# Designed miniproteins, single chains, continued (3), part 54

Each design is a single chain, and the fold is of that chain. pLDDT is the mean over its residues in the fold that is shown.

## One batch from the design tools (miniprotein)

Design m9978
Fold by ESMFold2-Fast:
Structure m9978 (fold): chain A 93 residues (1-93)
Amino acid sequence: SRERLLAEAHLALAIMTAAVLSKYPPESVEEAKRLVDLAIRHLEEAKRLGADPESVRQAAEAIIELLKKAMEKAPDEYKPVFEEGIKRVEELL
């Protein structure tokens, strides 16, 4: 269905957005917040569109892992953004 394809696209975009944060340092705390929010919004939209619960769980676990990697590489001032992002993803499960 169209909704299924859109849900799958949103899961992929959520993971890809978190991967960008993991691989490339954000230029500002504001950019880190925007990208964390974007990843979470895509995950929420996928869930709303009826994504398979297993796929949502796997995507959430991947996002948490990627945000943890971003946090390890980030300056201390950015770490609260990633910590809050991880909590928000965990709360969606």
Scores: mean pLDDT 90

Design m9979
Fold by ESMFold2-Fast:
Structure m9979 (fold): chain A 55 residues (1-55)
Amino acid sequence: ASARDRRIKDVILSAAEELLEQGFPLEQVKELAVTVARAFGLSESEIEDILAELE
């Protein structure tokens, strides 16, 4: 993965953790994370990595 993709993934995970701490449901946070990752052009494998980290 490129340095850009790793940075985007890290930002998405940090934002997702913040939302979970604020009481948002896990399924909604996962949906948002996937949407943002796709918008930034991350591959399906990178999206799967993000989802695995949120389990």
Scores: mean pLDDT 81

Design m9980
Fold by ESMFold2-Fast:
Structure m9980 (fold): chain A 75 residues (1-75)
Amino acid sequence: MEEELEKRIEQAIDTAVNIAKYLIEKKGKSKEEALKFARDRLETFFAIYGLPEEKRQEALERLEKKINEVFEKIK
């Protein structure tokens, strides 16, 4: 059960990162706009699953780190 939740969180983060990457590469959006969109998507996931605040913060930090890595590679 814990493995399923962790896997779903990881999938949600990866989906948000892929959307951010698409916005930057194909739509010419800024890192800030892409990050805002990805955060909004992940916040919706948190609301659906009722995640505790500690897990939300951890997921948001992972999202921001991955988007920063994507942005640096697209330069």
Scores: mean pLDDT 77

Design m9981
Fold by ESMFold2-Fast:
Structure m9981 (fold): chain A 77 residues (1-77)
Amino acid sequence: MSLAEQLARAAEQFRELAELARSLGLPRLAELYARAAELLARAAREGEAGVAAAAPELAALEAELRALAPEFRAAVA
């Protein structure tokens, strides 16, 4: 599988996670997953330059997801 194919698959997976989070009433988590999906899909289309551009933004989204963990735990308790 090519890098573009792997990124496109990852984008679809995050899109599914965003839909699931939205259906569970978790709009902030859904937004973060949707943003990750969009970045991965763009990287898949733009090739090497898109991958390089997406990397720091994906790292930032990962940090936001880690910061959201206490709030998420409180919401589902």
Scores: mean pLDDT 74

Design m9982
Fold by ESMFold2-Fast:
Structure m9982 (fold): chain A 80 residues (1-80)
Amino acid sequence: SMERARELRRAAERALELAKKVLEETGSEEAAALLERAAELLREAARLLEEEGDEEGARRLAEEADRLAREGAEIALKAM
């Protein structure tokens, strides 16, 4: 759905902002890179929904993005 694609794009924007904050506050380039990669996957998931109607592909990318975001958050916490 177009609303789901919008939600995914907003999630990507939040992930990028979090990556910037993590890098500024912890200096963890690894954590920031994982959050940036999560944002890329969320944007691609939104594109699959908007341009191809691929709901299953979008779900898989969103799930991978969630995994990477959790890994990034764990690394950031350990860097504090």
Scores: mean pLDDT 87

Design m9983
Fold by ESMFold2-Fast:
Structure m9983 (fold): chain A 71 residues (1-71)
Amino acid sequence: EVEELFKEATELAVEAVRALAEGDDERAEELDRQAQEKLRQLSEIAPPDEFRKYLEEIQKRAGEEYERLKA
């Protein structure tokens, strides 16, 4: 469950960044909301220290995708 929520949140966050790069702001907002909901569910299950590590990894992957698309 924890790993599944982490993977889903990561995929949604990365796809939101891609949608923004494509100019699809409406899709990006929808994907971001879905990612936030998965993160909320993850925070209810995962201990705070583990949740922080998951959040950092998601932010890292989203940031890497943003940098890739910026180039």
Scores: mean pLDDT 81

Design m9984
Fold by ESMFold2-Fast:
Structure m9984 (fold): chain A 65 residues (1-65)
Amino acid sequence: NLVEDYLNAGKLAYEKGDYETAIRLFEKALEKDPNNKEAWKLLAEVYRKLGQTDKAEEYEKKAKS
């Protein structure tokens, strides 16, 4: 599953502290599945880690819709 492959690769990048790669991979998952709530949740988590609170809150809201 291409979407799951991108999500898993993004999670691995995130665990290694490679937030730029994690964001890119989660965005690739959203290109294949635009309403993927897991991808939105993971993007929110990365943006929280980066201190980008407004962007994190935007994705958290999308994930809960």
Scores: mean pLDDT 86

Design m9985
Fold by ESMFold2-Fast:
Structure m9985 (fold): chain A 58 residues (1-58)
Amino acid sequence: SANEVQRQITIAQFRGIGETTDRLLAARKAGASDEELDRIVEEGKEEIRRTVQELEEA
C-alpha cells in the first residue's frame, strides 16, 4: 500500500542520514578536508535518493 511504502521511505531516509552522519564524524576525527566532508554529504544524499527511487518503483 502507499502508506506502507511511504513508511519504508521515511525509515530509509533516517537510516541514510544516520549512516552519513557516522561517516562524517569519523572523517572529521581523521582530519578530513572540507572538500572531503562535502563529498561524503553528496554521496550520502545520492545513496538515499537511489534507495527512495527503488522503493517507489518496487
Scores: mean pLDDT 88

Design m9986
Fold by ESMFold2-Fast:
Structure m9986 (fold): chain A 84 residues (1-84)
Amino acid sequence: MEERVREVDEEVVRLLREAVKAIEAGDGARARALVEEAVALALEALPEMARLGARELGLDEAAVAEALRAHLEALRARLLALAA
């Protein structure tokens, strides 16, 4: 489970780096596609991340999941605005 979260985190970072390169190259369509793929992967891993975070911090799993989801939605909106 922790190894899978690490793999997803590494892939999300890779996709976001490629999205930044696409923005710098003026390829907004590619940047949007890469951002959406990165967010989709992060959302897929969100239940596992929330479970790990709740155990690590001694917090309620549902509360951690809601906080992470809200932050991902806000991040997606900001990154897509930059890729416009």
Scores: mean pLDDT 77

Design m9987
Fold by ESMFold2-Fast:
Structure m9987 (fold): chain A 97 residues (1-97)
Amino acid sequence: SHMEYAENILAKADEVVRTLKEDPEKGLEKIDEIAKSKNGGLVLAVAIRLAEEGFDLEKMKELAEQKNLPNAKEVIDLAEKWRAFLEEVDALVERLR
Protein backbone atom coordinates (compact mmCIF):
# COMPACT_ATOMS: atom_id res chain seq x y z
CA SER A 1 0.00 0.00 0.00
CA HIS A 2 1.32 3.46 -0.97
CA MET A 3 -0.32 4.91 2.16
CA GLU A 4 1.44 2.43 4.49
CA TYR A 5 4.73 3.13 2.68
CA ALA A 6 4.27 6.91 3.10
CA GLU A 7 3.41 6.55 6.82
CA ASN A 8 6.55 4.41 7.39
CA ILE A 9 8.74 6.96 5.55
CA LEU A 10 7.32 9.90 7.58
CA ALA A 11 7.79 7.99 10.88
CA LYS A 12 11.45 7.30 10.00
CA ALA A 13 12.02 10.96 9.06
CA ASP A 14 10.50 12.04 12.42
CA GLU A 15 12.82 9.58 14.23
CA VAL A 16 15.85 11.18 12.50
CA VAL A 17 14.68 14.67 13.61
CA ARG A 18 14.26 13.49 17.24
CA THR A 19 17.72 11.84 17.21
CA LEU A 20 19.31 15.04 15.80
CA LYS A 21 17.75 17.13 18.61
CA GLU A 22 19.04 14.72 21.30
CA ASP A 23 22.39 13.69 19.74
CA PRO A 24 23.42 15.58 16.55
CA GLU A 25 26.29 13.18 15.77
CA LYS A 26 24.06 10.06 15.96
CA GLY A 27 21.39 11.87 13.93
CA LEU A 28 23.91 12.64 11.17
CA GLU A 29 25.09 8.99 11.20
CA LYS A 30 21.44 7.91 10.67
CA ILE A 31 21.11 10.38 7.76
CA ASP A 32 24.32 9.00 6.21
CA GLU A 33 22.94 5.41 6.46
CA ILE A 34 19.59 6.50 4.96
CA ALA A 35 21.40 8.11 2.00
CA LYS A 36 23.45 4.90 1.49
CA SER A 37 20.17 2.88 1.37
CA LYS A 38 19.27 4.83 -1.83
CA ASN A 39 15.63 5.05 -0.71
CA GLY A 40 14.81 8.30 -2.55
CA GLY A 41 11.45 8.75 -0.82
CA LEU A 42 13.05 8.53 2.63
CA VAL A 43 15.95 10.82 1.62
CA LEU A 44 13.45 13.43 0.37
CA ALA A 45 11.27 13.13 3.51
CA VAL A 46 14.34 13.63 5.77
CA ALA A 47 15.53 16.65 3.71
CA ILE A 48 12.05 18.27 3.88
CA ARG A 49 11.81 17.70 7.67
CA LEU A 50 15.30 19.19 8.21
CA ALA A 51 14.31 22.27 6.15
CA GLU A 52 11.02 22.76 8.07
CA GLU A 53 12.34 22.14 11.64
CA GLY A 54 14.61 25.24 11.65
CA PHE A 55 17.90 23.35 12.11
CA ASP A 56 21.12 25.29 11.52
CA LEU A 57 21.95 23.49 8.29
CA GLU A 58 25.35 25.22 7.87
CA LYS A 59 26.54 23.95 11.28
CA MET A 60 25.14 20.48 10.52
CA LYS A 61 27.16 20.38 7.27
CA GLU A 62 30.31 21.41 9.20
CA LEU A 63 29.72 18.60 11.73
CA ALA A 64 29.07 16.07 8.91
CA GLU A 65 32.37 17.10 7.27
CA GLN A 66 34.27 16.81 10.61
CA LYS A 67 32.80 13.31 11.17
CA ASN A 68 33.50 12.24 7.54
CA LEU A 69 29.81 11.65 6.69
CA PRO A 70 29.71 12.78 3.01
CA ASN A 71 26.26 11.28 2.30
CA ALA A 72 24.75 13.15 5.28
CA LYS A 73 26.26 16.38 3.86
CA GLU A 74 24.54 15.72 0.49
CA VAL A 75 21.13 15.28 2.24
CA ILE A 76 21.68 18.55 4.16
CA ASP A 77 22.53 20.28 0.82
CA LEU A 78 19.14 19.03 -0.45
CA ALA A 79 17.48 20.41 2.73
CA GLU A 80 19.06 23.86 2.08
CA LYS A 81 17.64 23.81 -1.49
CA TRP A 82 14.19 22.86 -0.14
CA ARG A 83 14.31 25.68 2.46
CA ALA A 84 15.23 28.19 -0.31
CA PHE A 85 12.32 26.88 -2.42
CA LEU A 86 9.87 27.32 0.50
CA GLU A 87 11.09 30.95 0.87
CA GLU A 88 10.41 31.54 -2.87
CA VAL A 89 6.88 30.10 -2.46
CA ASP A 90 6.22 32.39 0.56
CA ALA A 91 7.47 35.43 -1.42
CA LEU A 92 5.19 34.51 -4.36
CA VAL A 93 2.14 34.13 -2.06
CA GLU A 94 2.87 37.55 -0.49
CA ARG A 95 3.00 39.14 -4.00
CA LEU A 96 -0.40 37.57 -4.93
CA ARG A 97 -2.19 39.34 -2.03
Scores: mean pLDDT 85

Design m9988
Fold by ESMFold2-Fast:
Structure m9988 (fold): chain A 75 residues (1-75)
Amino acid sequence: MEEERRRKIEELLEEAEESEELAEEHYRKAEELEREAEEQEKASRELVIESATEYAKYMGSYVKARVYREEAEKL
């Protein structure tokens, strides 16, 4: 039956289009999330470097303060 065959083809094409539309949506969502993750990773790395730098400065100042206190006590 030609009418039913045509409808079946149309139905399959419609399902294919819906699946392609969903695939495009998921791809776009994935790209958006990947970009967000990259920005967060960069920010996180900068914070780790900043934290390490401040910790090094803290330790240096702490050691200096301790040495200065010991020298003051000996005077």
Scores: mean pLDDT 75

Design m9989
Fold by ESMFold2-Fast:
Order: sequence, then C-alpha cells, then structure tokens
Structure m9989 (fold): chain A 60 residues (1-60)
Amino acid sequence: SDEEILATVPATTLTLARGLVAYAARQGEAIDRALLERIARGLGLSDEQIEAFTRHVLAE
C-alpha cells in the first residue's frame, strides 16, 4: 500500500516533505502532481516513494 511504501521514507524526510507542501499551499501555490514530484524528488525519494507520496497527498 502507499502507506507501507511511505513508511520506508525516513520520518524526518517525510515530515519535511509535508511541511514544504503546507508552506507552498500557504503561499498560494497549486498543490498538483508536478509540485509534489518536485518536492519529493528534491528530498531524495525514489520513484516508487514519489508516486506513493503524490497519490497520498492528492487523495486528501
């Protein structure tokens, strides 16, 4: 599941990724796939982890 894949990401890295998404939203940025992939890739997530992260955030 996406939750199991995200559990493989270091907790500090995932917290930072979520914080960057929240910051972007507060700045009026559209929270879309391109932004989420940019954030996750910039933090060193694997392609599988990036896809799980984008699906999880967009499902909210």
Scores: mean pLDDT 84

Design m9990
Fold by ESMFold2-Fast:
Structure m9990 (fold): chain A 72 residues (1-72)
Amino acid sequence: MLEELRELLEKVYPPEVAEEAVEELRRALESGEATEEDLEKALTLARIEVLRAEGRFEEARRLLEEAQKRLA
């Protein structure tokens, strides 16, 4: 899951920024400051950013709507 997040972030951010974000989230998960729910939210947001960067705005909007219903 964290490696999937890194792969998604590398599509829209420089590799060093993606790596730093993933390591920060990994540390938060290990310390209990973040949960699996936070990781799922991060993955969903990264996917939305990738879709927007690709110009796929309608798909990004649908994914955001689905995430809002699922995480409510």
Scores: mean pLDDT 79

Design m9991
Fold by ESMFold2-Fast:
Structure m9991 (fold): chain A 114 residues (1-114)
Amino acid sequence: SEEDLKEGIEALKEGNYAKASELFWKYVQSKVSEETTEKLKEAEKTVDIEAILEATSSLPEDVAAAYLLSVAASYLSIQKYEKAKELAKIVLEKFKSAPEDLLEAAQKLLEEAE
């Protein structure tokens, strides 16, 4: 829901990456089919940025950006800093039509993760 998206962004701003990841994922699940949900979960398990990005190819930009930030926040919570930064950069560079608040969240994640 839109509320999950807003709460996810707030959690990210507070540095609660695990909560941000969960809330962004709830938003994504509300926008996609069960089949797409399973596909996205399997892509995240690969830890392969190209596979993760490919899994978003059929998604609207807002849903794709939220999914990528969910994965990035998850990776940050388990100290996969470089992969989290790479996903945040992809959101900023390739998903420019995503909502401004998601782009702000990506920028903040990139800056605060150093």
Scores: mean pLDDT 83

Design m9992
Fold by ESMFold2-Fast:
Structure m9992 (fold): chain A 95 residues (1-95)
Amino acid sequence: AMAEATSPPVEFEVPEDAKLTVHVRADAGEAEALLNGQVVARAPGGSTATKEVDLPAGTYTLQVRVRSERPARAVATVLKDGEVIAQATAEAPAP
């Protein structure tokens, strides 16, 4: 059986048009980073995926979703100029 978990939404503001970096990682299974409910990056378990996104000024919602056949933790992070501005974490239990 496969367990799935999606983080609570984390709201963040972009004060001016910016290029941001999205990191997503999972220890098992597969993780997806979502901005405003849209998948922007995917990583297989044990790996990190990095995606640059151009975002106009506005308010955004970050989530991470993980799917795994074993207990798994996933983290999505949004960085601006190397600074963490938002982070979401999801933990899938044993199925």
Scores: mean pLDDT 84

Design m9993
Fold by ESMFold2-Fast:
Structure m9993 (fold): chain A 87 residues (1-87)
Amino acid sequence: SAAAAREAALQAALAQYEAYLDSLKSTLPQESVDYYKEAARLQAQAELARDQPNADEIIAELTKKALEKVQKAKEIEAKAKEAELAA
């Protein structure tokens, strides 16, 4: 079905993106990588929620949580870069 194909495509894209983030572990803190992965998973859940009852509310909440995770990842990355430059 179209829904099953969409879910499979999102799962494949998520796996590729998580593998890409893992390739950056030499340049990014582990905590930052983990938050980016959490954000990507929340975004995938939001996309899958499109056909659910109360989709707009669910998507808004998941998108908000994903944004918060991205912001935390960026803060950790920035602090790590500052610490490396100070050392």
Scores: mean pLDDT 83

Design m9994
Fold by ESMFold2-Fast:
Structure m9994 (fold): chain A 57 residues (1-57)
Amino acid sequence: SPLDKAVEEAIKIAKETGDFTEALNIVRDYLDSLGLPEEERRQLLAELLKKIVEAVK
């Protein structure tokens, strides 16, 4: 899915650069493009952050 692709790119950037800010911006920009309600977007972003941190560890 496009979401899985965005998460995959974010994990790759975090692993290659160690820059979690850039990784988070990738998934945040994707979520913003979907037009989700703010609360759902916040909750999903927090969940994706956990997945990215766990994946690069």
Scores: mean pLDDT 78

Design m9995
Fold by ESMFold2-Fast:
Structure m9995 (fold): chain A 64 residues (1-64)
Amino acid sequence: KAKEEVLKAGEDTYEELKHASEEVAKNAMLATTEVKAETLLEKGEISEEEAKEVIEEARKKAES
């Protein structure tokens, strides 16, 4: 569930910005996912492995 919150934050950022620029939206999605994952990791809501997985998923989407 915490992992899903991180992915949702990235998706929400992408949806908000995609009308301005696809490139900006993808970059903002990745940055938002990284910040959210770090925050949840610091709170102990996700593991380091889970944080790495959601960041890699966002990076893969940003590159596509």
Scores: mean pLDDT 79

Design m9996
Fold by ESMFold2-Fast:
Structure m9996 (fold): chain A 68 residues (1-68)
Amino acid sequence: MNDYLLKLGEEAAKDPEKQAELARLDRDIFEGNYDALIEYYREMLEKYDSPRLKENLANLEKQKEVKK
């Protein structure tokens, strides 16, 4: 599962249009598993220093805090 999403993240880092598709797929695949989503984005951020990934990580952390 993680390998599949990591490859999608690699393509999203190269193509900004695919980033929107990845965000939608994250919701479907993880279905509220915010911990797994946060770890996924942190791993992508380490390999691809992207401001968009940092923003997505911050949004996921906020959603996790609200859901509590």
Scores: mean pLDDT 63

Design m9997
Fold by ESMFold2-Fast:
Structure m9997 (fold): chain A 68 residues (1-68)
Amino acid sequence: RPSSEERFQRALAVVAEEPDPRAALVLLRVAIADFRKQYEETGDPRLKELVERAEAELARAEAEVRAA
């Protein structure tokens, strides 16, 4: 079941709906930490993929905030 993918998409939607871009970055970092902890505990390769994707999204969002 794509439950981890659904959680990832919902986290991105919450970040996108956050009007404060700095608060949005905090929410994304919390989501990354949650998926990383689950990966360390389970070894599920889907969680590793989601961590990598979330880290890429964080890098893009930080670049956009810096670009003004």
Scores: mean pLDDT 75

Design m9998
Fold by ESMFold2-Fast:
Structure m9998 (fold): chain A 90 residues (1-90)
Amino acid sequence: MKLPDKAVSLESIKLVIKAGEAVLNGDEKKAKEYLEKFKELSPENAKDVEEVLEKVKKLVEEGKLSEAVSLLVGYILHLVGNQIDAELGL
């Protein structure tokens, strides 16, 4: 089965989760380290992930933690859904 060019592996999705958790906890160094590893595995999706993580960071800085978590979870579910669709040939 050939994965679509925009689908990311489960390993890449785990890096997005770890980067997002680091952003939610205010750990900018760990967030950057996980994002750089993601860019190495999936450079074509790097910009989209960076934009989502920057939006999450801004919401955290504005004290909107519930909105930040909802945005991050929604994006992760979108990535997981794309990977499941690719695995099922949809």
Scores: mean pLDDT 77

Design m9999
Fold by ESMFold2-Fast:
Structure m9999 (fold): chain A 68 residues (1-68)
Amino acid sequence: TAREAGEEAGRALVEGNSDKAGEILQKLIDAGDLKAAAEALRVAAEIVKEAGNEELAAALYDAADLLE
């Protein structure tokens, strides 16, 4: 699901693995589901914000808004 993808991408970002996060999001884009990709970005933003990185979380929310 988009939520599961967002949770995996968010964990990857907290671990410092932006390439893995990008790969997860690209799979949703390749499937043609931009709404799912945007939702995954918002879920990832929530995880990153809870980890204390509010600046990265804000950037992820902005990216999600651009995809929709």
Scores: mean pLDDT 81

Design m10000
Fold by ESMFold2-Fast:
Structure m10000 (fold): chain A 87 residues (1-87)
Amino acid sequence: SAAAALAEARAEAEREAELDRALAEMERYLLQILVKEGKLSPATQKRLGVTVDESLSLEELEKRMAEAFGRMMDLILERILRRKAAR
C-alpha cells in the first residue's frame, strides 16, 4: 500500500539521521582527543568550534569514540544487509 511505502521511506530517513548522529558524535570525540594530544592548534580548534569536556580523561574520550564508532559500524552493516535483502 502507499501508506506502507511512505512509512518505510520515513523509517529509512530516520535510520540515515541516526547514522549521521553517530558520525557527528564520533567526530566530536575525535576532535577533543586531537586537542588534548596537541595535534590541533588553538586557532583551528576555535575555527571548528571544538569544545573540550575537561571532566573526561583522554582514555575516557578514546573509549567513547570507540563506542560511537561501533554504533556507526553496526548501522552501516544493517544498511548493507537491508540493501542486499531488497533484491
Scores: mean pLDDT 83

Design m10001
Fold by ESMFold2-Fast:
Order: structure tokens, then C-alpha cells, then sequence
Structure m10001 (fold): chain A 61 residues (1-61)
């Protein structure tokens, strides 16, 4: 129940990814993956967290 700053950042990145896919269904998967990486880097996520988000983006695309 206590908000974890790291968990909040991961959730924000995941929400951003979901919105990006929904609002731009014509966007190439390579661009979605690149955007996810850039956004994760801006949020200060670890490489492991970013890699998980990239894998998720590839699954949804």
C-alpha cells in the first residue's frame, strides 16, 4: 500500500506505452520500442526494467 517511487515510475512507463499503442496503431514496432526505451531512460528506470518494457511492447505490437 505504501507508494514506491520506483513502482510508480514503472507504472507511468507502462501506461504511456499502452496509450501510445492505442493512439498510434500504425506506428512501427521499432519506433514503439525506441519510445519506450527513451521514456524509461527519462524516468530513471534500470536496464532490466527497460528491457521488460521493450519485451512487452514487442508482444503488443
Amino acid sequence: MKPDEKEIRRTLALMHLALLIRSRPDMPVEEIVAEVRRFGEKLGLSEDDIAELEAYARQLA
Scores: mean pLDDT 75

Design m10002
Fold by ESMFold2-Fast:
Structure m10002 (fold): chain A 71 residues (1-71)
Amino acid sequence: EKEELRKKILELIGEILRAIGDIIDAELALEKAKAAGDEEAIAAAEKEIEEARKRLEEKMKELKELEEKMK
């Protein structure tokens, strides 16, 4: 049981790291769009940042729930 929880935690950490990568990529795209003055690209990058941050928050909440089960 505890070994299964550890595996799920590692998988969830992997998903969290991927979401962080998505945020970084979107933030880099936002900076490039701002430098170019591309308002449509700015809006698209901001939307991607919001979606990726929402995914990150959801995965971090799942991690906290798993930590509570280990008490």
Scores: mean pLDDT 82

Design m10003
Fold by ESMFold2-Fast:
Structure m10003 (fold): chain A 71 residues (1-71)
Amino acid sequence: NRARAEELIRRGRQAFRDGRYEEARRLFDEAASLGTGQLRARALAYRSAALFHLGKDEEAERVAAEANRES
């Protein structure tokens, strides 16, 4: 559902602003699974940012590459 993915991105961005990076990552994971095209690319880009903040650099780089392919 596109509307659900948009809501999850909104909640994930709030968690990210609050420094709750693990929660943000989970929300962006769910959003990416529900979105397609540009919406999925956006969720993956935010997921990558959250993973970098969690010190998961290798996983973050893989997810960023996936986001670029969706764009």
Scores: mean pLDDT 85

Design m10004
Fold by ESMFold2-Fast:
Structure m10004 (fold): chain A 69 residues (1-69)
Amino acid sequence: MDQGIADILLAMARFALEKGDYETAVELAKKAIELDPNNKDAWKILAEAYRKMGKVEEAEKYEQKAKSL
């Protein structure tokens, strides 16, 4: 399935978020977006990671992108 690799990357990104590894979560979420740019969950994970890092402006930008999908 076209989303198979993206889904694996998203699962890894969620795990990284749970561990507090926000940089890894950002990297994995961005990779998932490269493979599936219409995946709302990928944009949500990216927004959450930036929010956890205190980058509120970037987080709001990616959250808005997720809401538009």
Scores: mean pLDDT 81

Design m10005
Fold by ESMFold2-Fast:
Structure m10005 (fold): chain A 87 residues (1-87)
Amino acid sequence: MEEERQKAQEIGDRFREFLLSAGVDPAVAQETADALEAFLLSEVPSRDVARAVGLIIRIIGHILDGDVAGAEEAARALTRYMREAVA
């Protein structure tokens, strides 16, 4: 439990720093990281994990293309999806 929580927090923190380094709004980056940490600590079906990974890939794609606005929109979509999946 504690080791899993630490690993989820580390992944969330790394993802937040990645978003911040790409110029994503700090509030959006923090909300996405918090939602990701909660999602990683939740028992969700494999299909929901696959969907979340697809949304993460979309965020990364926008960042690599220099499309910060698209990355923020994709991050908000990911945050909404992950919150709904764990509710």
Scores: mean pLDDT 82

Design m10006
Fold by ESMFold2-Fast:
Structure m10006 (fold): chain A 104 residues (1-104)
Amino acid sequence: EKERIAKVEINTYEEVLKRFPLNADAHLALGTAYLELGEYDKAIEHFERAIRARPDNADAHAVLGEAYYKKGELEKAREYFQKALEIDPNNERAKEILKKVEEK
C-alpha cells in the first residue's frame, strides 16, 4: 500500500522535475517516496538537491537526517536533525527521531 503510493509520487514528481529541475518541493517529495521504498541513497540525493534550492527548509534537513538514521549513520543523522531544529524548533520529525538516536 505505501509502496504503491510512493511509486505514484515518483512518477508524478519526476514529470515535474523534467520541466522544473530545481523545484525544491518536487525533490523533497521524490526523496520522501524513495525513503519509503528503502532506497536511501536516492532519497539522500534528492534531499540534498532540495536543501541546495532552499537551505532554510527545516523539513528537508529533518528527512535527510532520517535517511542517514535508516542507513545507520547516526552522527550524520544527529547533525541534520540539529540543523532542522535550529531552523524550526517545532519540527516534530526531527524531535521524534533525534530522541531515538539519543536513547543509547
Scores: mean pLDDT 83

Design m10007
Fold by ESMFold2-Fast:
Structure m10007 (fold): chain A 62 residues (1-62)
Amino acid sequence: MKKVLVVNGAGEEGLKLAKELAKKYNADEVILLDGATVEEAREIIRELRELGYEVIGLYVPL
């Protein structure tokens, strides 16, 4: 089962935080969303969970 971290906001701060969280939770994959709404991000997370991924969470640094 793959662990996925979803981050909205692919800026420098977003990338730094994504790396920190990926290390902390041992994420297998990181998905960066640039300019997605919270609703769009939640829909993506729902679909990933339906496909059998363990979604660690959504982080929105910007």
Scores: mean pLDDT 70

Design m10008
Fold by ESMFold2-Fast:
Structure m10008 (fold): chain A 77 residues (1-77)
Amino acid sequence: PEPSDEAIKLFAQNNGLTSLPEEYQRRAYLLMREAPPEVQLEVSKLIDEAGKAAQAGDLEKAIKLIDEAEKLNEAAK
């Protein structure tokens, strides 16, 4: 089942991602839920760094960190 908009918004608020486009908020949420155990810790660290970058106003860095987390997740398949 797809995540609800409310669940994504709450996740974004808790992780400092509210200033990012909604698509990146959704991607970060899915990465945190679906990442395989072997990359779960690294994905979590990248999403945490993305939240800190977004809170600092560096949206480009936040987006790149989420893209990096997606690549890491894909490589672990």
Scores: mean pLDDT 82

Design m10009
Fold by ESMFold2-Fast:
Structure m10009 (fold): chain A 90 residues (1-90)
Amino acid sequence: KAEELLKKGEEYFKQGKLDEALKYYQEALRIAREEGNKELEADALAGLSKVYKEKGDYLTAQEYANKAYRLYVELGDHEKALAVAREIFT
């Protein structure tokens, strides 16, 4: 399920395997959207932002971060919204 794919993305990102992390986060995003799970959608978008930032693609990273931020605000998840905002401005 999307939660397991998200965790795999996080594990590969932690290992510096950015292309593998990207694939798992993209797959998690697709499934989260199909299921209408806005929390997992936001988590996957935040993960994609981190991968693109680490790859040096700051514009794409900021686009994903802004999408995740808006969803976290919509969901009332202020802690995760602030974490994403910090990533944009750091």
Scores: mean pLDDT 86

Design m10010
Fold by ESMFold2-Fast:
Structure m10010 (fold): chain A 65 residues (1-65)
Amino acid sequence: SDEILEEAERVALRKYITEGLSPEEAEEVFVREVSRRTGIPVEKIREYAKENGISVGEAVRELAK
């Protein structure tokens, strides 16, 4: 759902700002936070992205619907 994605983005952005993460590290936090909230393993999100030729971020948005 959009609410899960928005909350995960807030967590990643907060860590990006407060902990000085790189953009890649912030994206990893975002993916892991969505995984935690939806119960979908990170490995499944990455597999879906690879199989569909899309980014991990797009895969997360499709799977979190």
Scores: mean pLDDT 79

Design m10012
Fold by ESMFold2-Fast:
Structure m10012 (fold): chain A 75 residues (1-75)
Amino acid sequence: ALIKGVAYEFRALALEVEGDYLGAGEAYEKAGDAYLAAGDNAGAAEAYRKAAEAYRKAGDEERAEEARARAEELA
């Protein structure tokens, strides 16, 4: 489960380099979900926070707010 989180984070970083902030946000959300499934609440919170930043850069304020709220619940 932690390995899946790390894999999704690498995918998100690659998407950010390409300027695909929407895709990066989705990848960070999947990383957060994987960390949460592994019981790593701190890792999940960080991943959801990064998803929120990526969604904000993509102009998707609704998904950014949802991701930020999930991160705050876990921190």
Scores: mean pLDDT 84

Design m10013
Fold by ESMFold2-Fast:
Structure m10013 (fold): chain A 80 residues (1-80)
Amino acid sequence: VDPEEARRLAAEGERAFAAGDLETAAEHYERAIRILEEALGPDHPDVARAHFLLGLVYAAMGDLERAREHFERAFRISRA
C-alpha cells in the first residue's frame, strides 16, 4: 500500500472538483481514503482530510446527508 498513490488520487480529485466533474472527484477521493486507511490506519489525519474533501464534493452534488456523514467522520478523526 502506497500513500503517495493516495495523494496523487486526492490531487486528481481536487482537479476534477475544480472542473465541476463531481462524479470523478468522488471516485478519486473514495479510492484515496481506502489506500490511506490501509497504509496509515483509519484515524490518520490524511484520512480525515480526504473525508472532508469528499464531503465537499457530496455537498456540491446536493447530497447533504452523505456530505454530513463524511464531515462528521473527518471531525471525529481530527478530535482523536
Scores: mean pLDDT 82

